# Designs tried in a protein design run: designed miniproteins, single chains, continued (3). Part 85

Each design is a single chain, and the fold is of that chain. pLDDT is the mean over its residues in the fold that is shown.

## One batch from the design tools (miniprotein)

Design m11131
Fold by ESMFold2-Fast:
Structure m11131 (fold): chain A 57 residues (1-57)
Amino acid sequence: SILEEAKKKALELAKQGKIEEAKKVLEDAFRQAVSAGMPISEAAAYVQEAAKEIEAL
């Protein structure tokens, strides 16, 4: 899914020290998922968990 692919890309960017770029990737994917019909609560929960994984690196 778009969110799963974005999480992988964001983690890769975060490992390179590009934390702001990683967060932008998650934000852009959230907008795309919601626009594609995903419930806001579901998309937000996924992005929140992905952001926690990035911050834990």
Scores: mean pLDDT 82

Design m11132
Fold by ESMFold2-Fast:
Structure m11132 (fold): chain A 60 residues (1-60)
Amino acid sequence: SVEDHLLKAREAFLEGKYEEAVEHFRQALALDPDNITARELLAEVYRKLGKEEEAEKVKK
């Protein structure tokens, strides 16, 4: 479910596992593309990885 993916993504993010967090947030957005929270958090993870262009793309 979307909720399960968001939980796993958030846990990975808090542990500094940013690439795992990206994967889980992307899975959540595959199920719910309009999830604003998931988009904002994915953008934040991309910024942590130094991928500012990717961060802008997920926010639109």
Scores: mean pLDDT 82

Design m11133
Fold by ESMFold2-Fast:
Structure m11133 (fold): chain A 81 residues (1-81)
Amino acid sequence: MAEQEAKAREAIGRAAVLLANGADPDEVSDRLIEELKKAGHPDALERAAAVLERLSEQYKAAGQDELAERFTRVAERLRAA
C-alpha cells in the first residue's frame, strides 16, 4: 500500500515538473490517467486531481496565472476520467 502511494506521488510530482517546463497539459493528463488507472486504486484520480488543484492555487497566489491554469486543466481532466 505505502509503496503504491509513493509511486503515485512520484508520478504526480513528475507531471508537475513537466507542466512547469512547458509540457502540453492534455498530453500530461493522458499519461497520468493511464499510470494511475494501471495502479488500480479507485480514488487515485481524485486524489491526484486534489494535489494538482492545490498546486494551481499556490501558483495563482504567486501571480503565475498561466501555470495555474495548466495545472487546473490537468486536474479537471483527471476528474472527468
Scores: mean pLDDT 79

Design m11134
Fold by ESMFold2-Fast:
Structure m11134 (fold): chain A 67 residues (1-67)
Amino acid sequence: MEIKEEEVELSLLAMRYSIAKLAKDAEELREIAKEAEEKAKKSKDPEIKERLLELAKEAREKAEELE
């Protein structure tokens, strides 16, 4: 089984999102959303792309709730 780099990056962004959400760090949440959107734009895997876009949406929503 070959672990794709995109899957590792998605997992790392998800972990960062959980930490930023607990810390109530709106700026970090905005950066996570931006990185997730950029990675989604470059991804050719529709499943990974959809998950990255969902993460970006959640991070943006949480950042707005904190400000």
Scores: mean pLDDT 80

Design m11135
Fold by ESMFold2-Fast:
Formats: sequence, C-alpha cells, structure tokens
Structure m11135 (fold): chain A 62 residues (1-62)
Amino acid sequence: SHLDRAIEAVRAGDVDRAIEHLARAVGAGQLTDEQAVEIIELLRRGDLDGAIALLERLKESL
C-alpha cells in the first residue's frame, strides 16, 4: 500500500520519497489532506519516529 511505502521511505531516511507516497495515499483515499499535512510536518521537523508511529496508527484504522 502507499502507507507501507511511506513507512519504508521514512525508515530509509528518504523524506522526499515518503512525501510522494503520502500524496498518493491521499489520492487513493487512504489518508485525508489534514492527516498527510500532520505527517509531513513531523518529517520536516526531523521527527521520523513520530511520523512512523502516526503512519502505523493510521494504517491500523484502515
């Protein structure tokens, strides 16, 4: 899924790729725009662990 690819990109330290997969997840209806913005804010802040934790939580609610 796009969320799994976003999580893998964050784990690899590839923030740009993670943001690309988040945009695709929004387009696929897996995330809201608001949820994607929150995750992107965490990534830009350097909070990779926080971004992964939020992505895993959102994935559980799908």
Scores: mean pLDDT 85

Design m11136
Fold by ESMFold2-Fast:
Structure m11136 (fold): chain A 89 residues (1-89)
Amino acid sequence: EKEKIEQEMLELLAQTSKRVADVLRQSQSLPPDKQQQLQQLLQAYDSQVVAIGDEIQAAKSVEELKQLKERLEQAIAEFEAQVAKLLAE
């Protein structure tokens, strides 16, 4: 089960990297104020994802990996909600 959770988390990380690239591309058409807000959001999100990634490498148990996966999924959900609000207007 550990390997399965690790695979799922690596796939989530790969998907988030692609999504960040897509969002950065879209940011070029936004007004300066929104570009600044999006840049701050991306910077905070990147820091959070890197921290979770470091904890994944340090994780010693399946239980720790499950908690890290939940944290990663929550971070992704919050990021997507904020991006959707910013891009919709």
Scores: mean pLDDT 80

Design m11137
Fold by ESMFold2-Fast:
Structure m11137 (fold): chain A 67 residues (1-67)
Amino acid sequence: GPVERAEEAAKKGDVAAASRAAVEAYEQGDLEGAIKAFEYAKKAAEKLGDKIGAEQAQGAIEALKSL
């Protein structure tokens, strides 16, 4: 599913693909899966030194948790 695709994308350093998988989980009504997928995107961004990408993923996580 989308969460597993986000994990695999994150392992490959593909932050954009992990984030797209998170959006797919959200569109399927899987709020918990979307949060987990954005957590994978955040970790991948942090490993790459992409501070902006990590902050954007954190913002998405916080927005979803506020629902």
Scores: mean pLDDT 88

Design m11138
Fold by ESMFold2-Fast:
Structure m11138 (fold): chain A 71 residues (1-71)
Amino acid sequence: MMEEVEERNDRLMAEAKEEVEAAGNDVLLAGEKMVRAAEELAEELKEKDPELAEKLAEAARYYRKKLEEMK
């Protein structure tokens, strides 16, 4: 269910926020690496699954913006 997925995401984001306050730049660096990996995966999927590639690229763009806001 989407409700369970959103609840899990909210929990992960709350945990990430606590880690950001504790670790600062280390969490931002890890987040940037994860977003970059998602961007690369989206590029690889463009030919095989354009719809999934676009959704992954949108998610990566969204999280990149959130990382910039945390600076």
Scores: mean pLDDT 71

Design m11139
Fold by ESMFold2-Fast:
Structure m11139 (fold): chain A 95 residues (1-95)
Amino acid sequence: SEEEERRRLVLDAETKAALAHMQAYVLKNHDPSVPKEVLEKIEKLVDEIDAKVARLRALYQAGAPLEEIRRVVEEIDKLMEEFNKLVKEYLASLK
């Protein structure tokens, strides 16, 4: 159903954001070798992801159309791809 899809999209986005927060926390607090520039980019991406997830939650609570919810999910997915690429490139630099 459309309601099940809305719920799934919100839960998936919140789960992805939580994982990004956890990865960012580990890099900031447990990896002294991370360059300041990389940490600043990670922090900015996490903040942008949080803003989009907050918007997604607001749209869901307001009963917004599925298409509006999907647009915000696409924005979150793009930010997650940028986050994952940055982390992957950093980890590859250690090999």
Scores: mean pLDDT 88

Design m11140
Fold by ESMFold2-Fast:
Structure m11140 (fold): chain A 92 residues (1-92)
Amino acid sequence: MLTRGQTYAAASYAFRAALEQAEAKGVSPEQLEKLRTLLTKVVSDVIERADAGEPPTLEEIVDRVVKAANEAGVTPDREKLREAAEQGVKDA
């Protein structure tokens, strides 16, 4: 089970990786804004769950970030998002 700090770090690192992938693919400013909004909600939701004593798994965090990217019209590299999330846990 992830600590609150690990949950935040995992989500934040995956958030950054998803934005970097979208920018590299040359998505529109409107798609980037939508992605940032959706990812901000993901980070808030996973922190709220951790604060409630039921932190999501690393896999659930990655799944939510992938879903947010798809909703913004971006197909992310899931494995790179997972690697970023795992690095966040290590750095926390």
Scores: mean pLDDT 86

Design m11141
Fold by ESMFold2-Fast:
Structure m11141 (fold): chain A 67 residues (1-67)
Amino acid sequence: SLIEEAEKLAKELVEAAKRGDLEKVKELSQRLNEVVKQLKEQGKEEIADKIAKEAEREAVRAYILSN
């Protein structure tokens, strides 16, 4: 499902941020944004916003704590 794909991309984004891999963070962020856009087009705005905000928060936290 798109929700499972978004959650997987979010997890990979956090791990890339933890490593300081900014190129991979950019790539995964773009892919996550495309999936989030598709979820919003399907009327799943609340779920899409929650996944996006949580991914951003966790990625920033992981980057700061690990770098």
Scores: mean pLDDT 85

Design m11142
Fold by ESMFold2-Fast:
Structure m11142 (fold): chain A 55 residues (1-55)
Amino acid sequence: LSAAEAEELLAEARRLLEEGRLEEAQHIGVKAATQGNVALAEEIGRLIREYLARQ
């Protein structure tokens, strides 16, 4: 993943969480991990935990 692609995936995960689409946001995190971007996967996981804490 390029830096621009990582930023786009992170923005998409945020949009999915705003819409309550938790499973799709988790899928983006898994995709980031399988592509070797552990930092992006961890950041998406952090956003998911924050989302769940607000519910």
Scores: mean pLDDT 80

Design m11143
Fold by ESMFold2-Fast:
Structure m11143 (fold): chain A 78 residues (1-78)
Amino acid sequence: SYRERVEELNRRLQEVLLEAVEKAGLTPEVKELLREAQELAGEMEQKLAAGTLTDADLEEYQARVEEIEERLREVAEK
């Protein structure tokens, strides 16, 4: 379901943010990525609640989550 996919994407964002904070701390870069992740999570939840979420939206959101995950992993490795 769309709800399950949104919850999975939000969970993935939370996991990588936690790892980045644990490894690098709340640096300015991590704080910026946290804001982007919160905005994305809010957008996904808003569209899900409004019943306007589409498969194309989910595809775009998945790609954006993957981009944030990659950037957070790079920060955590520094």
Scores: mean pLDDT 82

Design m11144
Fold by ESMFold2-Fast:
Structure m11144 (fold): chain A 82 residues (1-82)
Amino acid sequence: NLVEKSLQAIDNNKNLNQNQKNLLKQIVKVLGDDLPEKFPLFISKGKPEEILKYVKYLIETYKDPVKKEKAQAIFDELQALE
């Protein structure tokens, strides 16, 4: 399950704070199994700035307009954490 692997990768990433983890988990749940297969691996090893760039790209290229809008709103909260 790609969602479960992604949620575990987020929790195990030592570079992410708890607020970043919580918002990233919400984005993962919105995007669902349409996430790229390499997404959990990228998240587990990524620095916060690298993760934000990649997630932004995935949202911008996402085909479902309703899920895209929901993911974008959560992403905007994630960017505002600094």
Scores: mean pLDDT 83

Design m11145
Fold by ESMFold2-Fast:
Structure m11145 (fold): chain A 59 residues (1-59)
Amino acid sequence: SLKEAAEKGLKNAEKALEEGDYGRAATAAWHARQLAEEAGDKELKERAEKVLKEAISKV
C-alpha cells in the first residue's frame, strides 16, 4: 500500500540521516512525503517533512 511504502521510505530516510548521508536522506524523505500525502496520512507526512528539512539544512 501507499502507506506501507511511505513508512519504508521514511525509515530509510531516517537511517540515512543518522548515518550522515544527507543526500540520500533528503531524496528518500521527499518520496516518503509524497507517498504519505497520497495515502492521506498527515502524521507520516509531517514526520517525512521533518526529516527532509533536517537533511536539506545539513547539505
Scores: mean pLDDT 84

Design m11146
Fold by ESMFold2-Fast:
Structure m11146 (fold): chain A 80 residues (1-80)
Amino acid sequence: SEALRELERLLEEMLRGMHESGWKALEYAHRLVELAERVGLPQEVIDLVGEAMRAYARGDLEKAEEYLARARELARRFLS
């Protein structure tokens, strides 16, 4: 799926941004939400991306990565 490939790329860039620049993490989080809304992904995927950003803002990178991993799993199941 083209949508799944794009989602995977955006998730990877968001994770990279969390280790390099908070502005990049936020930029890719917005792009992820836009893609999810455009392709009609479940609200749970969007909610998990939001939770990842909240965890990141608190300095909890491990929890942020966990939320993004859950978002990826749900998106894969929906787009498969």
Scores: mean pLDDT 85

Design m11147
Fold by ESMFold2-Fast:
Structure m11147 (fold): chain A 90 residues (1-90)
Amino acid sequence: SIEDVVNELIEKLRELAKKAPPEIQAVLDSLIDTLRKLVEEKKPVEEIRNVLLKATGEILSLAQDTDPELAAEISRIFAEAVRKLREAEA
């Protein structure tokens, strides 16, 4: 389900936040809160996907200069989440 995909993503983002610099941790925590609210409010999957695509660009821009390995891991996790959301709505 869409909820299961988002909850799995939230867990992965929490694990990333534990090893992230404070600036990136703050952005990840904000994203987690946003994703949780979207699921709680039963927002369309298109809105969830749009939030993820926007957040991907913003976080990668911040992370590339501070932690390129973390940026790559975040990019992979977001790409997988977007793919799973597309499959879940089909």
Scores: mean pLDDT 81

Design m11148
Fold by ESMFold2-Fast:
Structure m11148 (fold): chain A 98 residues (1-98)
Amino acid sequence: MERALELIERAIELARRARAAAEAGDGEEAVRLLEEVIELLKELMKLGALSVTEATALLLTAAGALFAASLGLYEDAVTDLEGLIEQLEEVRRRLEEE
């Protein structure tokens, strides 16, 4: 597996776990997992694996989810995380195709 694909798959796994944590009302775990997702997004940007548009959309959605989870707005955090997961899956699909 190429490094970019490995990083995107790990980001998707962590985002899904963050969504489950937010659904359970575990804001501390959701925030921790979202911080890890943001670091993986930064690594993907450094590798040139994301367009500027993809990077901006992913970072804004991840930051929104992090902010919502930090405030105990778990329903909003879940919605943002669902959007983040969909965006990450689209990036993975693009990276798998040439």
Scores: mean pLDDT 87

Design m11149
Fold by ESMFold2-Fast:
Structure m11149 (fold): chain A 80 residues (1-80)
Amino acid sequence: SLLEYLDKAIEALRKGDKEKAREYLLKAIKEAEKEVPDEYLLKFIGLALAVIGAIEEGDFEAAIKHVEEMKKLVEEALKK
C-alpha cells in the first residue's frame, strides 16, 4: 500500500540507503496518483520533491521528516 511504501522509504533513510529510499518514494508517488484525491496530490508531490532534495544534500533527518509529513497527509486524505 501507499503507507507501506512511505514506511519502507523511512527505513531505507534510517539505514542511509539513498537508492532504496528513492525507489520506495517513486513507488509511493505512483500509488498516490491512484489513491490520493487531487486536492492533496499537489502537496504530496511538493513534499516528495523536498524529500528528494534532502536526500541529494545528504540530510536524511530532513528527508525522514518530509516522508512523515507525506504519511500524515495520506492518512488525512484517506479518512474521507
Scores: mean pLDDT 84

Design m11150
Fold by ESMFold2-Fast:
Structure m11150 (fold): chain A 93 residues (1-93)
Amino acid sequence: MKVKIAYDKSPLARKAAELIKEKLKEMGIEVEVTEIDATPQELFDLVEKGEYDIAIGTVKTDDGEKIYTFVNPKSKNYEKLIKAVEEALKELE
């Protein structure tokens, strides 16, 4: 299985993408990671269309920079993708 991850230009989104990649690699899953200049809606649309299995972005708020993640529920091994995302985001807390 080859998983495609998109992330926005933020350093925090990049860090999240690299952690998710490592978790998936430990599960024997090959990963392609792509940096894109996209809004949250554009990232959501890319995942809904199945162009990416996972999309990661950040939003700046008064409480600091927050990560959001979209995962395509129709992706191969969806359960492994969710596990990798949850474990990576927990490490960023």
Scores: mean pLDDT 81

Design m11151
Fold by ESMFold2-Fast:
Structure m11151 (fold): chain A 109 residues (1-109)
Amino acid sequence: VAAAQTEAAEAGRRLAALVTLPEEVRAEIQRVVARGAKAATDAALAGDDEAMRAAAEAAAQRVRDLIVAAARERAPERAAEVAELAARWGRALADLIVANAKAAAEAAK
């Protein structure tokens, strides 16, 4: 998890420097992450590794789409750079969701 946490923090910091996300978008990102983390943990507890990864990937993709859409509206000249950083942050987020779900399932044994 440490590498995914570091990558998420770094990509997130760089994204914040490039685009200011509206509060509504930030709130939706938090809801998407929370729902994805719960779905991944529930799947991990059920022993369904494929569903766990799918939930993490779906959450990461939705977060990426939200950030990219906001960037196109607010800073279109930086949209490509923001999309690249959002993709990096999304991958790190998916890895973190999977790692946390696996740890929660292991602790429940």
Scores: mean pLDDT 80

Design m11152
Fold by ESMFold2-Fast:
Structure m11152 (fold): chain A 76 residues (1-76)
Amino acid sequence: MEKEDEELAEKVREDGRAVLEYFRANPETPIEVIERAAELAEGLARKLEEEGYEKAAREAREVAEELRRLVAERRA
């Protein structure tokens, strides 16, 4: 489990970085799309936490928080 959690955490971090980079590079992306991505990341974090993948869950929460921050910045 620990090794799987570490591998999942790296995957979540890499995927999250790519998603965030895409949204930052494409300012025409509707805010609703970014909000949906944040909701999916939050749901993933809950699922990973329930399954005992604490490190991966933490990475997913950080991605969700960054997406929520991006939404707030674009609403301002």
Scores: mean pLDDT 85

Design m11153
Fold by ESMFold2-Fast:
Structure m11153 (fold): chain A 95 residues (1-95)
Amino acid sequence: SPEQVEAEMQIGALILAEAVEIVVSEDPKVKELYQKGLDELQKILEEGIKNKLSAEEIFERVIEELEKLKKELEKLGDEKGVKLLEKQIEAIKKL
């Protein structure tokens, strides 16, 4: 469906954004958290395609993982990462 294609494209954009933060970040612990987030987003995308999940079900799983990453970045004091994730979560919730 067009909604599933849009969901897949948006997850792809999120994966790319997390990949950029892995490259740009100088903190090894922040890199590790973004890598874990990237791996979980890829898993959600693969399961969504394989199991024909609705866009809503895919976005619910994505929001859960972004909220989890945000909380772990808050513990490390990565205010930039927290703010970026808040904007991404808000953008998805408007869909």
Scores: mean pLDDT 82

Design m11155
Fold by ESMFold2-Fast:
Structure m11155 (fold): chain A 62 residues (1-62)
Amino acid sequence: MDRQLLLEAVSKSFLGIAYLVEGRYDEAARKFEEAARLLSQSPLASQEDVEKARERAKEARE
């Protein structure tokens, strides 16, 4: 019953991308980290999805 967690994670990822476009890298990284945590809690998300979110967070900081 974790479809809402998956959708929330996707929304966080979208906000992260929006912050990246605006040059707000710290806020983008936080959103991608939040997405990764939500994805790790959802049984509908793969480990690949979690890894991608973590990579986006790292990339946003650099």
Scores: mean pLDDT 76

Design m11156
Fold by ESMFold2-Fast:
Structure m11156 (fold): chain A 70 residues (1-70)
Amino acid sequence: SSDEESIEDEIKRLEEMKKTLSDEQRKVIDELIKKLKEIKAKDSEDMSINAQKAVDEGVAKLNEIYLKER
């Protein structure tokens, strides 16, 4: 699949995940979805790198919240 399709699939996954998460986690997911949509819209040669960086930053924030709530 294309990088654009991968970003679309990730956004869909994040929106579904958001429905079952805490308010604090939802804020992180909303920011990540927003960043991914912006990256997809730019259609730059760095799309894959920018998307991966956004996901990595989002995952790090979610892991911090998850560990606190666990």
Scores: mean pLDDT 77

Design m11157
Fold by ESMFold2-Fast:
Structure m11157 (fold): chain A 118 residues (1-118)
Amino acid sequence: NALVAAGLGALIAKDYAAAIASFKKAIAENPANAEAYLYLGIAYLNLKQYDNAIAAFKKAIALAPTSGLAATALANLGVAYSNLGKYASAISAYKKALAIDPTNNLAKANLAAAKASL
């Protein structure tokens, strides 16, 4: 998908506004595009727009609930919850990410930190 690729290029360049615009266009063309919702969430997370990030990650997970994409979305959902001080929700998200992908380094590292914050 050319719009997802353009959005990823903007994310790498740290142009989060351009990234969000590209991912929103990808979603408008295909509302079932779980990948576009994942990267939209990551762009919002980088802007510290945690509620928008959470909504996007939840959509990505709903569209592809058992995929490696869902594991990535769940790990980043946990990061968003942790930044809001919602450590119980973060721990739940990290555990779900690890249930899908036991090798997810983001979920492993942040699960230990979130548990220490209780």
Scores: mean pLDDT 90

Design m11158
Fold by ESMFold2-Fast:
Structure m11158 (fold): chain A 69 residues (1-69)
Amino acid sequence: SLEADVLLALAEIYLTMGKMDYEKGDKESAIESFKKAIELAEQAMEVAGRRTPAAEQILKDAEKLLKEI
């Protein structure tokens, strides 16, 4: 659905923003962005009514990066 696709795109944007903030040493902003990416990816799957490989990958990447902080 369009709603799920938009949520997934936003999750990807937040994941990228978190990576950039982490590279700059802004741990607080990185944590917030990774948490938002997780939230949006989970919402995308809820709206779609299923798990998708793209959403699962965002969750795995964001969770892994959060553990590195």
Scores: mean pLDDT 86

Design m11159
Fold by ESMFold2-Fast:
Formats: sequence, C-alpha cells, structure tokens
Structure m11159 (fold): chain A 81 residues (1-81)
Amino acid sequence: APSPAEIDAEAAAHGMDSPASEGLAEVRRLAREHIAAGDLAAAQQLVDRLRGLAELAREVGADKVAAALEALAAELEAELA
C-alpha cells in the first residue's frame, strides 16, 4: 500500500497538493480530451483512479489532497453524463 510519505511526494511532484493543483489541471485536461474523443471508458478509468487516490489520501490524513481529488472526480463524472 502507498505510504503517507509516498502519497505526499507524488502529490507534490504532480502539483496535486498545492492550491494551484497543476497536476490536477493536467488530469482534468486529459479526461476532457478522452470525453471529446468519445473514449468514455478511458475517462471513467481516470475518475476511478482519482476516487481510489482520494480514499488512500483520506486514510492517511491527507484531507486537502483527498478533497481536491474528490472534487475533480465529481466534476468529471458530471461531464461523463
């Protein structure tokens, strides 16, 4: 299982722990590209990964990262409808 240090390090490396959320902006862009191309399965897989990462972040107490991941997942789920 990912350690808290591993999750924090990956979030920082991908800009997911900052208010700017540069890594989350990139994930949002990729998911929207998949939706625009009609690849809803690839977009759904990204949402599922975000949900899984949010659960792991909550479990280790990284609540701000978890909230950001959950918010992006909900946004993309609305666009998949």
Scores: mean pLDDT 73

Design m11160
Fold by ESMFold2-Fast:
Structure m11160 (fold): chain A 70 residues (1-70)
Amino acid sequence: MKKYLLTFKKPLTDEEKEALKSVVDGLGGSIEETENPKEYIITVPSDEAVELLKEFAARRGIDFEIKELP
């Protein structure tokens, strides 16, 4: 599994958080909230899961940056 930092341009709404958590859980991953309401740490089993997350964000009009963590 790999960890990624997601940085959003705006804090997510409760509905957007729920949708994101549902997608990550569906991919067999996990998500952690940080002290920054714009940042989340995800752990996913494959790089394909990252591409699916990008597609999800694009469909919802959500802008974010993704960075692989060591």
Scores: mean pLDDT 79

Design m11161
Fold by ESMFold2-Fast:
Structure m11161 (fold): chain A 63 residues (1-63)
Amino acid sequence: SAEELLEKAKEALAKAEENLRNPGEYAKQAIELAKQALKLDPNNEEAKRILENAETALTLEGI
């Protein structure tokens, strides 16, 4: 479950970072999926990294 959420979060983050159509929506998806993964595994370093990068991608896209 947490592993599947992380895989989906990585996919969404990659799409946001590639500046594909609707990068902000992909960044939001990555944030939500990473948060869900952290809810199941609070000490998951990969999930924390994805969340941090996705939040950065969202702010840069919006600014």
Scores: mean pLDDT 75

Design m11162
Fold by ESMFold2-Fast:
Structure m11162 (fold): chain A 79 residues (1-79)
Amino acid sequence: GSHMEERARAIAITADVLIKVGDLIDEMIRNGEKFTDELKKKMEEEAKKFYQEAVENPDPERIARVKEHLEKLLEERKK
C-alpha cells in the first residue's frame, strides 16, 4: 500500500474541513457577524460534523488531486 495515498487521504479530509470552515467564516463576514464565543463554539461543532462527513464519505477525486500535488511538491524539493 502507498504511504502517499494514506497521506493524501488525510490531507484531503483536512482540506475539505478547512474549506467548509472557511466558507462559514466568509458567510459570517458577509452577514456582518462578530466573532463571539457562542459563534466560535458553533463553528467548532460544525467543523466536527464536516470532519465526520469527510471521513465517512471521502472524495476520491480530491484524494487523487492531493496525491498529485504531494508528488509534485516532493519532486520540487529534490531540486
Scores: mean pLDDT 73

Design m11163
Fold by ESMFold2-Fast:
Order: sequence, then C-alpha cells, then structure tokens
Structure m11163 (fold): chain A 80 residues (1-80)
Amino acid sequence: AEAARERALEKIRELITDLENGKVKSKDEAVAKLGEISDLLRRAGAPDEVLFLVAQARQAVLDGNYEEAIKLLKEIEERL
C-alpha cells in the first residue's frame, strides 16, 4: 500500500514538472500518465475525493487547460 502511494507521489511530481516546463508532447501522453497515477492511487486506497480530482485533471488536459491540470495535481499531492 505504502509503495503504491510513494510511486503515485513520484509520478504526480514528475507530471507537474513536465507540464510546468512544457515537456508533455501531447494530450494523449498526459492522459496516459494520469491513468497510471489513477491506478496507483486506487492501489494505495486513496479516497474517492482524490480519485475525483484525478478525473478533473484529466478533463482539464483534454480541454487544453494545463494550468488547471497542474493546480489539481498539486492539490492531489497535498492530500496524499
């Protein structure tokens, strides 16, 4: 459980950095990374509120709103 949480935090921090530095190559890449984060958070037993924030971050990415996606990812990090 703890290992899944630590891996989720690592991937969240990586995605925040990549989005802030414009290093994400496509929406599909960001969505795939969010899918990995969601799976790790489910394995870590994250509450539904945290999983809902991941879903919101995914929608922000699909809308091209990367600033909102970064904000939501930082909120997820604070709740873990």
Scores: mean pLDDT 86

Design m11164
Fold by ESMFold2-Fast:
Structure m11164 (fold): chain A 69 residues (1-69)
Amino acid sequence: MPEQIQLEARKAMLVLRAAVEKQIALKEGDEETAKRFEELIEKIVAAPLTEEEIERAEKELKELIEEAK
C-alpha cells in the first residue's frame, strides 16, 4: 500500500507542476505551449497508476518544459 500512496502523490504533483507550467505559458502569451501542457495533464490523469507510467510522465513533462524554453 505505501507504493500506491507514493504513486498517487507523485501523480498529483505531476499534474500540479504541469498546471503551473500551463499558467506560466498563458501569462507569456504562448497558447500553443499552454495547450500542450493541458494535453499532458489529461494524459497523466487517464494513465494507469503504475511506477512505469509515472516515470514516463515525469520524463515527458521534463521534455516539454525544455522544449518550451
Scores: mean pLDDT 81

Design m11165
Fold by ESMFold2-Fast:
Structure m11165 (fold): chain A 67 residues (1-67)
Amino acid sequence: MTKLTDAEVKRAFGDIYLGLAKVAEKQGKYEEAIKLYEESANIFREAGDTEGAQEAERKAQELKEKL
């Protein structure tokens, strides 16, 4: 039996994509960062993590305003 639930696995993937987005943003890869933040937000929403989804969506919007 796998120890993690589907929701727990999805939250972990959300965190991974959020981390990748932050790295891309720091490197000035804003288009890439936006895509990664949007993926993170989608994954967090599927996991039921409203706070994670809101943070990722907010970051994506902030970067879109710069482009």
Scores: mean pLDDT 81

Design m11166
Fold by ESMFold2-Fast:
Structure m11166 (fold): chain A 90 residues (1-90)
Amino acid sequence: DKEIKEQVKEGIKEAEELIKEGRYELAVDGLEGLIKLDPENAEAWLLLGKAYLKLGKYEKAKEYFEKALKLDPENEEAKKLLEEAKKKLE
């Protein structure tokens, strides 16, 4: 569906801007909606992990980065951020 794909693409851009502005809880709320529309969108899971990492919720960040990597195993950013979240849990 072209409409759903465009909505998800626009929502991802909005979530990235919210994260950049430090509005992490609002980004999480929007991203959870995007995951319901397209649960196989690796970028949405990656951004959800980034928001939780910024919120200091390292176990949730790790879980969501692992989900992003299951969907896109070659994503270098997701690999680096997963290792960062793991180090925070040590």
Scores: mean pLDDT 87

